# Designed miniproteins, single chains, part 17

Each design is a single chain, and the fold is of that chain. pLDDT is the mean over its residues in the fold that is shown.

## One batch from the design tools (miniprotein)

Design m600
Fold by ESMFold2-Fast:
Structure m600 (fold): chain A 96 residues (1-96)
Amino acid sequence: ADEAERKQIAEDVKATAERYGAPEAGEKLRKVVEKASVDDANAILLIGALALHYDKQGRRDEAAAAFERMGEHLYKVTGDKEALEAGRKVAEAVRA
């Protein structure tokens, strides 16, 4: 059940990513991310897709914030503190 749900979310993210550059693509990703649970492993993928969308649009501050959030969410799910550092490093690179 969970694997089928994750596959569907991944397909939805991919379909939305194919429309990067359209203003509505970011709104669709944002709404899906808002509905995702903090403990939902798929939320990491959705937050990452949203960060890439903002970066592609030149929205550096929003992209950086989303990458930091991705690292924080991954840390909460896995307990891996290196995820926080990875998120921060990507955010710094995006802001630079």
Scores: mean pLDDT 67

Design m601
Fold by ESMFold2-Fast:
Structure m601 (fold): chain A 57 residues (1-57)
Amino acid sequence: SEKIRLEIQLLSLELVRRSEEYLLETHGEELSPEFREETERAVEETRRAIEELREEL
């Protein structure tokens, strides 16, 4: 069903967000400034995607 598909997508996005946050928290100082900024933007984009998907559930 559509609802189950959306729930799976939500779980996948939450895992991606956690992985990105883990990278920044654990290895942030090892990243180049440019790559760090790119990763921070990716976190924000993933959070927005999660919010949008939650509105459809």
Scores: mean pLDDT 84

Design m602
Fold by ESMFold2-Fast:
Structure m602 (fold): chain A 83 residues (1-83)
Amino acid sequence: MIEFQPDEELARRAVELLEKAVDMAEKGDPRAGSYIAAALLELSLANVSPEVREKFLKAVDAIDAGNYEEARKLVEELRKLVE
């Protein structure tokens, strides 16, 4: 049995990167885009459910729209799904 589950680790990392991206975007830090790209890359390598992927994309859309309250809510829900 594999004691290490790469997909779960990748999903958790993706959510952590997205949470950082929300904080950066809210503060006007131009690195937010790089963190979003890194989060999406980690998620693309992870075998996650369609619900997790859809919620992740909605969080990214919320960041792009400047709706940081909705983005933070979606990130919190994602953290609960991947932990």
Scores: mean pLDDT 79

Design m603
Fold by ESMFold2-Fast:
Structure m603 (fold): chain A 84 residues (1-84)
Amino acid sequence: SSQTQQVIDQIQQQMMAQYGDAQRTVLQIAMDVQRWMDQHASQLDPSVIAQIRAAMNQLIATYGPDYQVTVQQFFDQLRQILQS
């Protein structure tokens, strides 16, 4: 949905500002995304939260929780899953 895309873009922009090109584990980035969604839960459609969480769980299952990526790489993979 358009709201899912807007939410992903907003979270990515904030995390890029905070971490830049620093590598973090897939689990660490997923936890930061989940925290952001929890903080904004009243403003988000529950279906958007469910879609993003399902995509993050698939990404963790594919690469493992300790796999190191940049914020950019994480969100590129997340978008690919959400477009499937």
Scores: mean pLDDT 88

Design m604
Fold by ESMFold2-Fast:
Structure m604 (fold): chain A 63 residues (1-63)
Amino acid sequence: MLTDEEIVEKINKMDIKEFLKKIPYVSDETIEALEKKGDIKSLSEIERIPGVDRRTIEALRKL
């Protein structure tokens, strides 16, 4: 599994939105909110987005 720092780095460098669109329980609203944030500084910022739960974080750790 990726560390929190590695997840943040991957989100900022790659098309994480394409990955999130493949997860059925992640809403379009959550994806749009993540895109609007731009540079993510910590995993806690992702957790504050409406619709992000433990399953979403677990999926990100597998990237």
Scores: mean pLDDT 65

Design m605
Fold by ESMFold2-Fast:
Parts: sequence; structure tokens; C-alpha cells
Structure m605 (fold): chain A 59 residues (1-59)
Amino acid sequence: SAELEAFLNASAERRTLLELAVKEYKKRPLSDEELEALARALGVPVSTLRRWIEELAAE
């Protein structure tokens, strides 16, 4: 999505954090607590973060 692309292009740190989350998600489901903490760190709603992780995990 254009929104996800713009977000990832905004900073290398955001890209790295989201890529690490996707790698972990592929191994096991992330807990609500983990998603909330990551969403807070990235400054996005949990619903948006969950959608982006699913998009990236699907390639």
C-alpha cells in the first residue's frame, strides 16, 4: 500500500523495527501486549500495525 511505503521510507529505524516484527510474526503470533508496545513505538494505531505486518508477511 502507498501508506505503508511512505511510512517505511520515512526512516530506516521504522523499517528495521517493522521488519523485525514481521520476522517474529512468521514464527509465532504476536501478543496484544507486543502489538500495543510496537504500535506505540511506531506512532500508529494497533489496527494499522496489524494490517501492515500481515501485508509484509504475505510479501
Scores: mean pLDDT 79

Design m606
Fold by ESMFold2-Fast:
Structure m606 (fold): chain A 60 residues (1-60)
Amino acid sequence: SSKTEKANELSLEIHKLEEDKASKEDIIAKLEELIKYLKENNLSEEGIKSVEERIEELKK
């Protein structure tokens, strides 16, 4: 679906930021954007939890 395609696009953007060694702040902001999109579109409760755990890891 187009909603899943957008979620995948956001995930790819996050992977690119990580490869380019972007700041933690930039990576966290994009992860938070992904969580918001997943919640607003009722996509993947497990995916939301995984992204939230990754944000907490980056804050350490």
Scores: mean pLDDT 81

Design m607
Fold by ESMFold2-Fast:
Structure m607 (fold): chain A 101 residues (1-101)
Amino acid sequence: TELPPFMQKRVRLSPEGQAMIESLTGRSFEELTAYDFVLLFLTYLLKEGLVKPKEGPDGTRLLEVTSEEAREIFGVDEFDVNDTEGIINRLVEKGLISFIE
């Protein structure tokens, strides 16, 4: 599976983003690809119970926002897990990550 070019770009993690990924992986990362950060971040939210998986009408994979913390980040009650561009843009807007170059 070939990733979109923007998902292959490097992102710098905020201290909050670093702490979330370290909690999940046991390793501290200052930089990741956008794709790796999105996968690990969503895994963190699922592990902490901040979101839960939900299936949409057409088999669309959704995440239901079950916490105030996730609602503050996403601003919606549910979102498509495959909308990786929308997710990454929101994480940049909220200051959890920033693109490098």
Scores: mean pLDDT 81

Design m608
Fold by ESMFold2-Fast:
Structure m608 (fold): chain A 65 residues (1-65)
Amino acid sequence: SEEEIKKKEEEVLKLKEEYIKLLSEINDLILKGEEPTKEQLEKLKKLKEELEKKAKELEELQDKL
């Protein structure tokens, strides 16, 4: 349904915002000559995986309409 698509779009948007924020923090560290922490890199990987999963679910919902 259109409501399910909107909910999934909101989930994807939230994950995308978190991912971009973390990328920005990591990029700022690199620009300052500092190394990102292993925890930051692992969190980034997990956010990317979750974002890809939710984006695929959204695409499948859109394709069924």
Scores: mean pLDDT 82

Design m609
Fold by ESMFold2-Fast:
Structure m609 (fold): chain A 55 residues (1-55)
Amino acid sequence: MSEKTKKEAEKFLEEKLKAGVPKAEAMRELMEKFNLSLEEAGEIAAEVAKKTGLY
C-alpha cells in the first residue's frame, strides 16, 4: 500500500469513528473502500489509535 493511500485510509477510519460509527462497521467500510484485508485494516486501525488515542 502506498504512503498516500495509507494516509487516506487512516483519515477515512478516523472520520468514521469520530462520527460515531461502531468500530466493526468502520473497519468493514474501510476494507471495502480501499480493498484491504482484515490484517491491513488492523494495521491502519492501530496507527489511528496510536496517533489519535481513539482506541
Scores: mean pLDDT 78

Design m610
Fold by ESMFold2-Fast:
Structure m610 (fold): chain A 67 residues (1-67)
Amino acid sequence: EEARERILTLLVKASKAALDGNNEEAVKYLQEALRIAREAGDPEMIAAVKAVADLLRYLGVEVPEEI
């Protein structure tokens, strides 16, 4: 599934950016992943994006509430 593959790639990039200390880039990847998940109407992918966002918040990344 095209959207799912793109979303998973963006979540990997977001996690990598956060680990590298590039928090603003991590948030941008999360926002793009959520946009694609919502446009696809994929509740599992929306949940996956939110789970990664919560993990990044736990690690100290300031993630917007709308994610």
Scores: mean pLDDT 84

Design m611
Fold by ESMFold2-Fast:
Structure m611 (fold): chain A 76 residues (1-76)
Amino acid sequence: MEERIRETADRLSDLAVAQIKARPETAEVIRDIARENAEAMVKHAEDTYGPELAKIAEEAARRMLERVDKAVEEIK
């Protein structure tokens, strides 16, 4: 289950980064969507699997947002 949470976060990160690089004008919108997805992932993990997996989802979400933030910084 931990691996699936991380894989989902990595997949969402890859998609968001690709979208930002392809269409820099949408960077802020994609970043906002990524934050909403991060919050939803953590809440879903907590509600469905409990606090231990919620912590893993929080860590995966932070990595996802870090990658998205870096992609936004790389575009001017």
Scores: mean pLDDT 81

Design m612
Fold by ESMFold2-Fast:
Structure m612 (fold): chain A 84 residues (1-84)
Amino acid sequence: AVEAMIEAARARPPTPAERLYAEALEAARAGDLEKAEELARKAAEEVRRYLLAQGVPEEEAERAAEEVYRRLVEETRRAAELAK
């Protein structure tokens, strides 16, 4: 059933990028914006490496990682503001 497939997917360990993103949000909620930005940068670097491994050209992978970093920094700052 479709429900069984969803449960199996939820049991999968999170990727390095997913773990770093979750840690960045937790750091932001705790008020540690410096740590949150560092973790967001690491998550973006994992995305860049993943794309390069998939055969995406370096320029494209760098642009995608930069966009991911910008979005994650925005999300962490919003999370910190909402926690206050």
Scores: mean pLDDT 74

Design m613
Fold by ESMFold2-Fast:
Structure m613 (fold): chain A 56 residues (1-56)
Amino acid sequence: MSVEEIREKVEELVKEGRYEEAKKLIEEAFRSGDLSVEEAIELQKEMDELIKKEKE
């Protein structure tokens, strides 16, 4: 799965309120080698900002 595909999937999961699945997707993609350390950190930050916006 590409970084762009992972990002889009994470955003969709967050919009659906599926926060744990979004976190798991990033973690699994990092462990499988689909994401670098930098990419995983960026996606986690983007996810956290989206979740914060949903909760506010």
Scores: mean pLDDT 80

Design m614
Fold by ESMFold2-Fast:
Structure m614 (fold): chain A 64 residues (1-64)
Amino acid sequence: SESARRELAARLRDIAAKTSQQIQQLQQQKQQTTDPEKIQQIDQQLQQVIQQANDEILALTDEA
């Protein structure tokens, strides 16, 4: 249905916006540090953010 397509599009935009904001914040933190341990931690957080976004997208496509 058209309503379902609009709802899916809106949810995908929300996921993209939140994910982009989180990635930007983590990338800025990474640029502000020279600590190898902190850089590794930020890289791990980036991977988690991407994984969470992928999981949310998959959940939407399974239920739509």
Scores: mean pLDDT 84

Design m615
Fold by ESMFold2-Fast:
Formats: sequence, C-alpha cells, structure tokens
Structure m615 (fold): chain A 61 residues (1-61)
Amino acid sequence: EELVKEARSLLDKANQLFKEGKYEEALTLYRKALDLARQAGDEKMVRLAEFGIKLAEEKLK
C-alpha cells in the first residue's frame, strides 16, 4: 500500500534526523508518519512512530 511505503520513508528520514540531533525536524516527520500509519492501519508502524515522537519530545525538554 502507498501509505505504508510513505510512512516508512518518513520514519527512515526522521530516524536519520534524530541521529543528527535535529530533534524538532525529526518530531515533525514522526508525526506525519504516525498520521499515515494510522490511515493505513499498520499497528507496528503506528507503534514505531509513537516511540519516535516520545524520544524526540524527551530530547526537546
């Protein structure tokens, strides 16, 4: 499904930004990936995006 591929691409980009210390940019992409994962009904991808959001938010505190 196209939504699953797009969500995965956004997760990969967000993970790269997180690795580079760009937490605000990573958070934005994790949130987009979450929205697409929810639309696709991919529970595993929803959990991965939620985890990324939590980690990025903790870094921005």
Scores: mean pLDDT 86

Design m616
Fold by ESMFold2-Fast:
Formats: C-alpha cells, structure tokens, sequence
Structure m616 (fold): chain A 66 residues (1-66)
C-alpha cells in the first residue's frame, strides 16, 4: 500500500513542522516534500496535481493572513 511512504513523508513533515515558526518556513518545507512525493510516485500526473493543489491552497492561506 502507498500508505507507508505517505506516512513516512507525513512523519517527516510533522518533525520539520516542529522546527517551523513561520508560515513561510512551512511553505518552503511543503514545497520540498511535494517535490519528493512526486519523485517517489514516479512522476505520476495525479500525484503532481495533488501536490500542486495542496501547495496552492497553502499559499492562499498565507496570502490571506497578510
């Protein structure tokens, strides 16, 4: 199942998020993890689209707080 790789990426995100103090740092971390997720998925278009949608939503949330 894909859940183990997704769980490992999720755990890495949680561990890095504990070090993040700003939304900008969180966005940078999310962008790096999205690239890694796409790579692990073999460049599947569905995985890339999902990652792009999540990053765009995160950018919108950051912009809305300014």
Amino acid sequence: MASEEQRALGAALVAEAAKVRTLEELLALAERLAEELIRQAGGKEEARKFAEEQLEELRRLIAAQE
Scores: mean pLDDT 68

Design m617
Fold by ESMFold2-Fast:
Structure m617 (fold): chain A 82 residues (1-82)
Amino acid sequence: MSEREKLVRAALAALEILRKHGDEWIDYDKLVEEIAKKTGVSKETAQRALDRLVAAGVVRREIKDGKIYLKYVPADEIRPPP
């Protein structure tokens, strides 16, 4: 499987998991492990896919008490950085 194919697969799995949780914040480490188990990609590949989704504005990242949490962002709420 190519690196691009792994990233796409991980990104799609991440979006499906986040959408199932709706408006809830999900622990970054838990999400990375779940993506890796579901898709067979490495944790590093799952992390890179999540970084791309955050950069694209479709997933929001927040840090609380030194832990990273992620949340799905509906299209009408997407605000990518300039």
Scores: mean pLDDT 77

Design m618
Fold by ESMFold2-Fast:
Structure m618 (fold): chain A 66 residues (1-66)
Amino acid sequence: MVYEVTLTGDVAAEIGTVLRLIGEPFVEVEPLSPRTYRVTLTGSPEQEAALVAELRARPHVEVRRL
């Protein structure tokens, strides 16, 4: 599945979220604009659902399915 992730918080929170995403072998991250990333998930439905739920629970992180 493909998602757009927008980071509206401070730089430290942004770095933490980006490192979380690139640390997963089933996640591809492509910068679209400052603070907006295209995130492609190639894992199992369970892994994808868990990561999306985690991201949506983070303050100042917006997740939109493309």
Scores: mean pLDDT 79

Design m619
Fold by ESMFold2-Fast:
Structure m619 (fold): chain A 67 residues (1-67)
Amino acid sequence: SSLEAAARGAVAAGRKGSASGAAAHIGSGYQNGLVPKEEAGRAAAELAREEGDERAARMATIGTQKL
């Protein structure tokens, strides 16, 4: 999605707290109806994997299920 692409761009730009910032961006898109809940969770999990954090990826998946 365009929102996921924007979030990935933010991570690639090396922003401080990149993974957290990208997750917030994805969450904002979900809340504003731009991204479905399931897609938001997948995008967050994929970003966590790209950062090499399997624990964060699992947490993102669980968080989506609780939303």
Scores: mean pLDDT 53

Design m620
Fold by ESMFold2-Fast:
Structure m620 (fold): chain A 78 residues (1-78)
Amino acid sequence: MTPEEKIEKLKKTGKENKEKGDYISAAESYNNLGKTLYESGNYDESIKYYNISYDLAKKAGDDKLAKQSKKNKEKVKK
């Protein structure tokens, strides 16, 4: 799978899970999307999706996933 194909699949999976109200699966997908974008050098979008992952993880009550997304975001800013 190319990095571009992985990005598109993670965007679709995150959106679909968010629309279903599965905020944990959506947050995981957006956290993985943030990582993939960071690895591809797309830092602005990486930060955006880590923020979305953080918000969804907090909404789901998954403090561990929220902390992970926040830490990953701080690595992009550095």
Scores: mean pLDDT 84

Design m621
Fold by ESMFold2-Fast:
Structure m621 (fold): chain A 79 residues (1-79)
Amino acid sequence: KELVERVLRELAETARKAGDEALAKTAENMRKEGASAEDVIEFGETLVALAKAGKVSKEIGETAERGIRELREALEKEE
């Protein structure tokens, strides 16, 4: 739970710094709604794909990729 909130916060901060207010707002709304680790992983996978396609900043993609890895590790330990 704490890790999910941290990943979404880091995504929102990175998106704002990159000038993507819509993405920052989406990440904040997911945090407020209590999104699951699985939901955040799916969202992050989409962001990584968009960054590789040049549709969002590389920094957003890198933040998403790191967050997905941390969340996947946490899920494996709590199965």
Scores: mean pLDDT 80

Design m622
Fold by ESMFold2-Fast:
Structure m622 (fold): chain A 83 residues (1-83)
Amino acid sequence: AADAAAVGSVEVDGPDAVRVTNASLVDQAVTVRADGKEVARATVPAGGSVVVTGLAAGTHEIEVEASNAAGSQVAVATLTLPA
C-alpha cells in the first residue's frame, strides 16, 4: 500500500551522528535506539530524514522503528562511527 510503514536507510552521518530516512509516502513516527537505549523519537515527513547526534565513536547496534496508520516496521543495523 502507498502508506505502508517503511524504514528507508540507517547511515553514518559524521563522527557522532546517524541519519534515518523515511522511505514511505506518508509522515511516520520514528523511534531510534542505540545499543538498546532510546536516543531519539521524532515525526519524520514523507521522504525526509532525522539525524541523531551525540553518539560515541565505535560500533553501535542501531534499531529503528517506523510507524504510521498502516502499521510499523523495525530495522536493525550495526554501524561504526569514526573518531
Scores: mean pLDDT 78

Design m623
Fold by ESMFold2-Fast:
Structure m623 (fold): chain A 77 residues (1-77)
Amino acid sequence: EKERLIAEMRRYGDEAERLAAQHPEAKPLALKATSYAGKGDLETAEKYIDELRKLGVEDLAEAVRRMVEAIQAYRKA
């Protein structure tokens, strides 16, 4: 189970990093969302995901959201 969650975090993290490289204006928000999720601050992570959606970078916002969900599931496992 933990191995699956680690693989999901890596997969969505790699996707988010690739997309963030294509959207430099959104990269700081994506990094903040992931950082706060890693600290267990899911409310703040969600705020930054919402900011990504407001910028119109829906693909990056979705990749970051999936990574945050995997981080949350891993913390519960």
Scores: mean pLDDT 80

Design m624
Fold by ESMFold2-Fast:
Structure m624 (fold): chain A 102 residues (1-102)
Amino acid sequence: LSQEIQDEIDRGLAIMSVSVLMLNKDVPLSKELDHAAEVAKSLGIDKSRKEIAEEEIKLAEKTRKMIQELRDRGVIPEAEAEEMLKKLDEVIKKLKEELEKL
């Protein structure tokens, strides 16, 4: 793939990832983790709320790094990237706070 096409794909994935993480911002994160654990159990996947929170933190950190790289390369405007990073930092903070309670 050309770099231009790869950059557009990466930008789209970053925007989508941030949008998904912000989908239920009015629902307490503890309730979202409880629901995710119940869904996993119903599918035969034995994952604790702690494991789910750790995986979500890892995904958010990976998305954060991708946004920083795209910003540094000028693919995403600085102001847009800063807003996305601000949202991701808030999600990571909330997930870490919930992880400490588990």
Scores: mean pLDDT 71

Design m625
Fold by ESMFold2-Fast:
Structure m625 (fold): chain A 59 residues (1-59)
Amino acid sequence: TAQALADADEIAKLVTPVMRREIARRGVRAGEGVPAYGNGKTLDEMKARVAEAEARLAA
């Protein structure tokens, strides 16, 4: 749906390519890294997962 595409785009903006490369470089040991897209998740829940992944990357 249009809403699902908008939500996915918003999440992609939160996890920049640079951040994704940094997470990949550290490996899964740095944390989750990439949030789940779709599967009935709400935008707020996906944003929370991105924030958690970024916090783990920063740690």
Scores: mean pLDDT 54

Design m626
Fold by ESMFold2-Fast:
Structure m626 (fold): chain A 92 residues (1-92)
Amino acid sequence: LYKKAEELKETDPLKAAELYIEAGRKYAEEGDYEKAADYFVKAGDLLLSVDPKNLKAANLYYAAGKLYELAGDNEKAEEAYKKAEAVYKAAE
């Protein structure tokens, strides 16, 4: 999944974002919360590159923040939450 997402991010960023979300879910199921959160942030970044007001990106950043907290990475959790808030404010 990861290699295919990397190949698609320039030609089909929405499909690449879907593959990153799938990878993030798999890592979360395996208990690798840090990697799961990293993939959700990558997916959110790609969605914002297509539509800077995409609330789905805000939801992904929020999910990443929760996963970073579970991983014990409070600094990355705070960064992810701030990204979610920025998208939410832009969509208002």
Scores: mean pLDDT 82

Design m627
Fold by ESMFold2-Fast:
Structure m627 (fold): chain A 95 residues (1-95)
Amino acid sequence: MPSVEELIEEARATIERIERLIEEAETASVPERKRLLREIGAELARLQALLREAYALARAAGDQEALKEVLKAGARASELQMRASELQAEVLAEE
């Protein structure tokens, strides 16, 4: 079973991947943006699963510092989800 630290590290790596995909989507053509938004959606779902597991393990361990880091990553995930939703709305408006 992965440690809380390993889950937080994987969540941070996933956040960096999503940030790169969003930057690519912002400059992409409509068909490529649709493809990237599907990939972003899949990565966001994975990120949420990682954060839920990390939160559960940190809470069970009483690890307040790990809980703080999970909450910070969760806030960043929410910001990325909002940006992806804005890009999806732009695609729908262009069709």
Scores: mean pLDDT 87

Design m628
Fold by ESMFold2-Fast:
Structure m628 (fold): chain A 61 residues (1-61)
Amino acid sequence: MSDEELLEKALELGRKAVRALARGDRATAAQYLREHGELLKQLGKDEQAERTLAQADALLA
């Protein structure tokens, strides 16, 4: 995938996580945030990826 396609997918996963949180579904939100963080790593956005993955872990704590 191109970097633009990866960024678009990452943004969509972020939106899905927000919607899951709005309905109280922490487990689903954590899954979307984890996938979002993995895509951010592929884009070289390591610092943003670390923060996003930490948020996913916090939702499951």
Scores: mean pLDDT 81

Design m629
Fold by ESMFold2-Fast:
Structure m629 (fold): chain A 70 residues (1-70)
Amino acid sequence: LEEELKELKRELAVLYSAKGILQAALDFAKEIGASEEELEEIEEQIRELEERIRELEKKIKELERKIKEL
């Protein structure tokens, strides 16, 4: 249970890192005048990562609740 929580938190950190990189890429793309189409593609990837992050956060909260109940 504790080890599962650590693994999920590690995955969460990786996803947050990936989101940060994509956000920086989006910001840079806007700065250099990338096309609307290119910006939309990056925004789509960010949205997908945000969904994965939310799902993982829910799993982490559920495990934390179980640990607290023990």
Scores: mean pLDDT 82

Design m630
Fold by ESMFold2-Fast:
Structure m630 (fold): chain A 89 residues (1-89)
Amino acid sequence: MEELKELEEEAYKVLREAFKQAGVEIPDSLLKAFAQTLALMVKDLPREARKKAIERMAQAYAEGLKAGDWQAASDAVMRAIAEVKREAE
């Protein structure tokens, strides 16, 4: 339970910075929802892989949204987590 909250906070910070770098503006409520989703997707990964996964997924979200395509953003995030899971095994 505590680890999940820490992952959500880390994901929120990484997403916020990635979105600022990409010039993407979204409401904080949606940004927090994305952070919660990322935390849930990485919670079962080894500790060292979680940070790499969060960074890759945050960048995928930012790039997809910068292109103006929510489906592309979602697909890129799913691809990023699959890559990290494969590397962790």
Scores: mean pLDDT 75

Design m631
Fold by ESMFold2-Fast:
Parts: structure tokens; sequence; C-alpha cells
Structure m631 (fold): chain A 64 residues (1-64)
């Protein structure tokens, strides 16, 4: 479920880097909004890819 996947991603970001988590949570919310207009498969893939990239960037403390 797209909403559940987004919530899980936000929870992960909050645990790893609270300093940058708000920015990445905003990006995930925007992605979820876009994904909700796509098919379930496409929406989940977009959220998973975005979440993984943002989580990596937040954890590595790199801005991109």
Amino acid sequence: MIDQDTDNAKKGLSHMDPKNSDYYKKKLDDTRKRASKMSQDQGQQVISQTGSQLFKDANDNKSK
C-alpha cells in the first residue's frame, strides 16, 4: 500500500537523521502524491526508488 510504504520510509529517515528528515519526508510526501495518480505497481516502484535514494543520501549526509 502506497501510504503504508511512505509511512515506513518516513519512520526510517526519522531514526537515521532527524536533522535532515523533514526535508526528505517532504520529498516522500510529494512522491506519494504523484504515485497515487499512477498504477499501484508504478507508484510503489517510484516510492521505493525515491525512498532508497533519499535514505542513502540522508545516511551519508550528502546533499543532492
Scores: mean pLDDT 62

Design m632
Fold by ESMFold2-Fast:
Formats: C-alpha cells, structure tokens, sequence
Structure m632 (fold): chain A 55 residues (1-55)
C-alpha cells in the first residue's frame, strides 16, 4: 500500500541524512517493491548514488 511505501521512503531519507547511503538505497528499493513500480525504484536509487558521487 502507499502508506507502507511512504514509511519506507522516510526511513531511506533518514538513513541518507545519517550518511548511511547503503541503507538508504535498501529502503528505497523496498518502497518501490511495495508500490509495484520498479522504474520509480531505479530513479530513486540513481538519484541517491548521483548525490553521493557529486560530493
């Protein structure tokens, strides 16, 4: 459900803010699985990796 995906995305954002990029990617992928939207999952993972690489 959307609610579960939103909760997982919040966990991903918190992990990223704490500097835990790998955990952030894991939660983002779980959120995409909950939504049944693999394109969204790939987009979020790419964005996380891009932001991490630019620093």
Amino acid sequence: AQEEADKLLQKAATAFANGDVETAIEYARKAAEALGDPELGESIVAQIRRVAAEK
Scores: mean pLDDT 77

Design m633
Fold by ESMFold2-Fast:
Structure m633 (fold): chain A 59 residues (1-59)
Amino acid sequence: SDEKLRELAEKYGISVEQVKGAKTLLEQLGEEVAKQYLMKDLGLSEEEATELLEELKKL
């Protein structure tokens, strides 16, 4: 779990805390809110945000 979050942080150029934040938003507020956080606040592309959220769903 923690190792996978670190790998995702490195892959997308964000912090482990930001990956954990996205996971929390996904679980509590849903995919659209998590995607807006990743794109608007962290600067990921729509494709990158979608890929990261699909990986987080597997955890």
Scores: mean pLDDT 86

Design m634
Fold by ESMFold2-Fast:
Structure m634 (fold): chain A 115 residues (1-115)
Amino acid sequence: MEKAYQELLLYLAKKAKEFLEKSDVFKVEQELNELGLPIVREDDKVELTVNGEKYELSVEEYLMLVYFSSELGKVLSPEQVRELVKKLYELLEEGETDLEKIIEKLLEYGKELLK
C-alpha cells in the first residue's frame, strides 16, 4: 500500500469512529480494531447498517460511506461509494499524496454525485 493511501484510511477510520459514536444513523455489527482500522475479514468485507438497511462493503467502501455521508449530510448509496472509491484510485494514480487535497477533491466529487 502507498503511504498516502494508508494515511487516508487511518484518518477515515478515526473520523468514522467519532461519527458512529454520535449518530443513530450508522450501526456497525463488528468492532473497529485497536489500531483505528475496521477489523479486516478474510474476505475484506464489513457489514454496516445505515438507517435500517444492511450493506456488505469492502473496508475502503465502509470508511468512505461513513465519513463522506457525515460530511455531505446525506447517506451515500453503495453505487455512489463505489464512484468515490474509483475517484480515490484515480487521484492516487495521478500522484496526489496530500491528504487534505484528496479529501477536498473527494468531497467535491461526492457533491456532484448527489445532484
Scores: mean pLDDT 65

Design m636
Fold by ESMFold2-Fast:
Structure m636 (fold): chain A 97 residues (1-97)
Amino acid sequence: SKLEKIEKIAKEVEETLENKAKKEIEEFKKKLLELNEKKPLTPEELRELLKKFIKELLEKGLITEEQANFLLGVLEAYENIELSDEEKLEIIMEKIE
């Protein structure tokens, strides 16, 4: 049941981003390319830019609070390379609840 909840939220997020936030995603991609041309982005700098982008999408009303929490949870889970897949799923679930 936990996996089914994650899959449902992931699908809803994907559909929302494709339908409501396409322009914002394209503008963010251009910004990342411009920043990377000035100096290569570190993984830490990229994560901070992604966190800011997710918050911007939420502030604009393009995603729900649950969808924003899901995306932030995914970023946090993948920040720790030493975590098992089960531990990563637990972090994502805590952010969704």
Scores: mean pLDDT 76

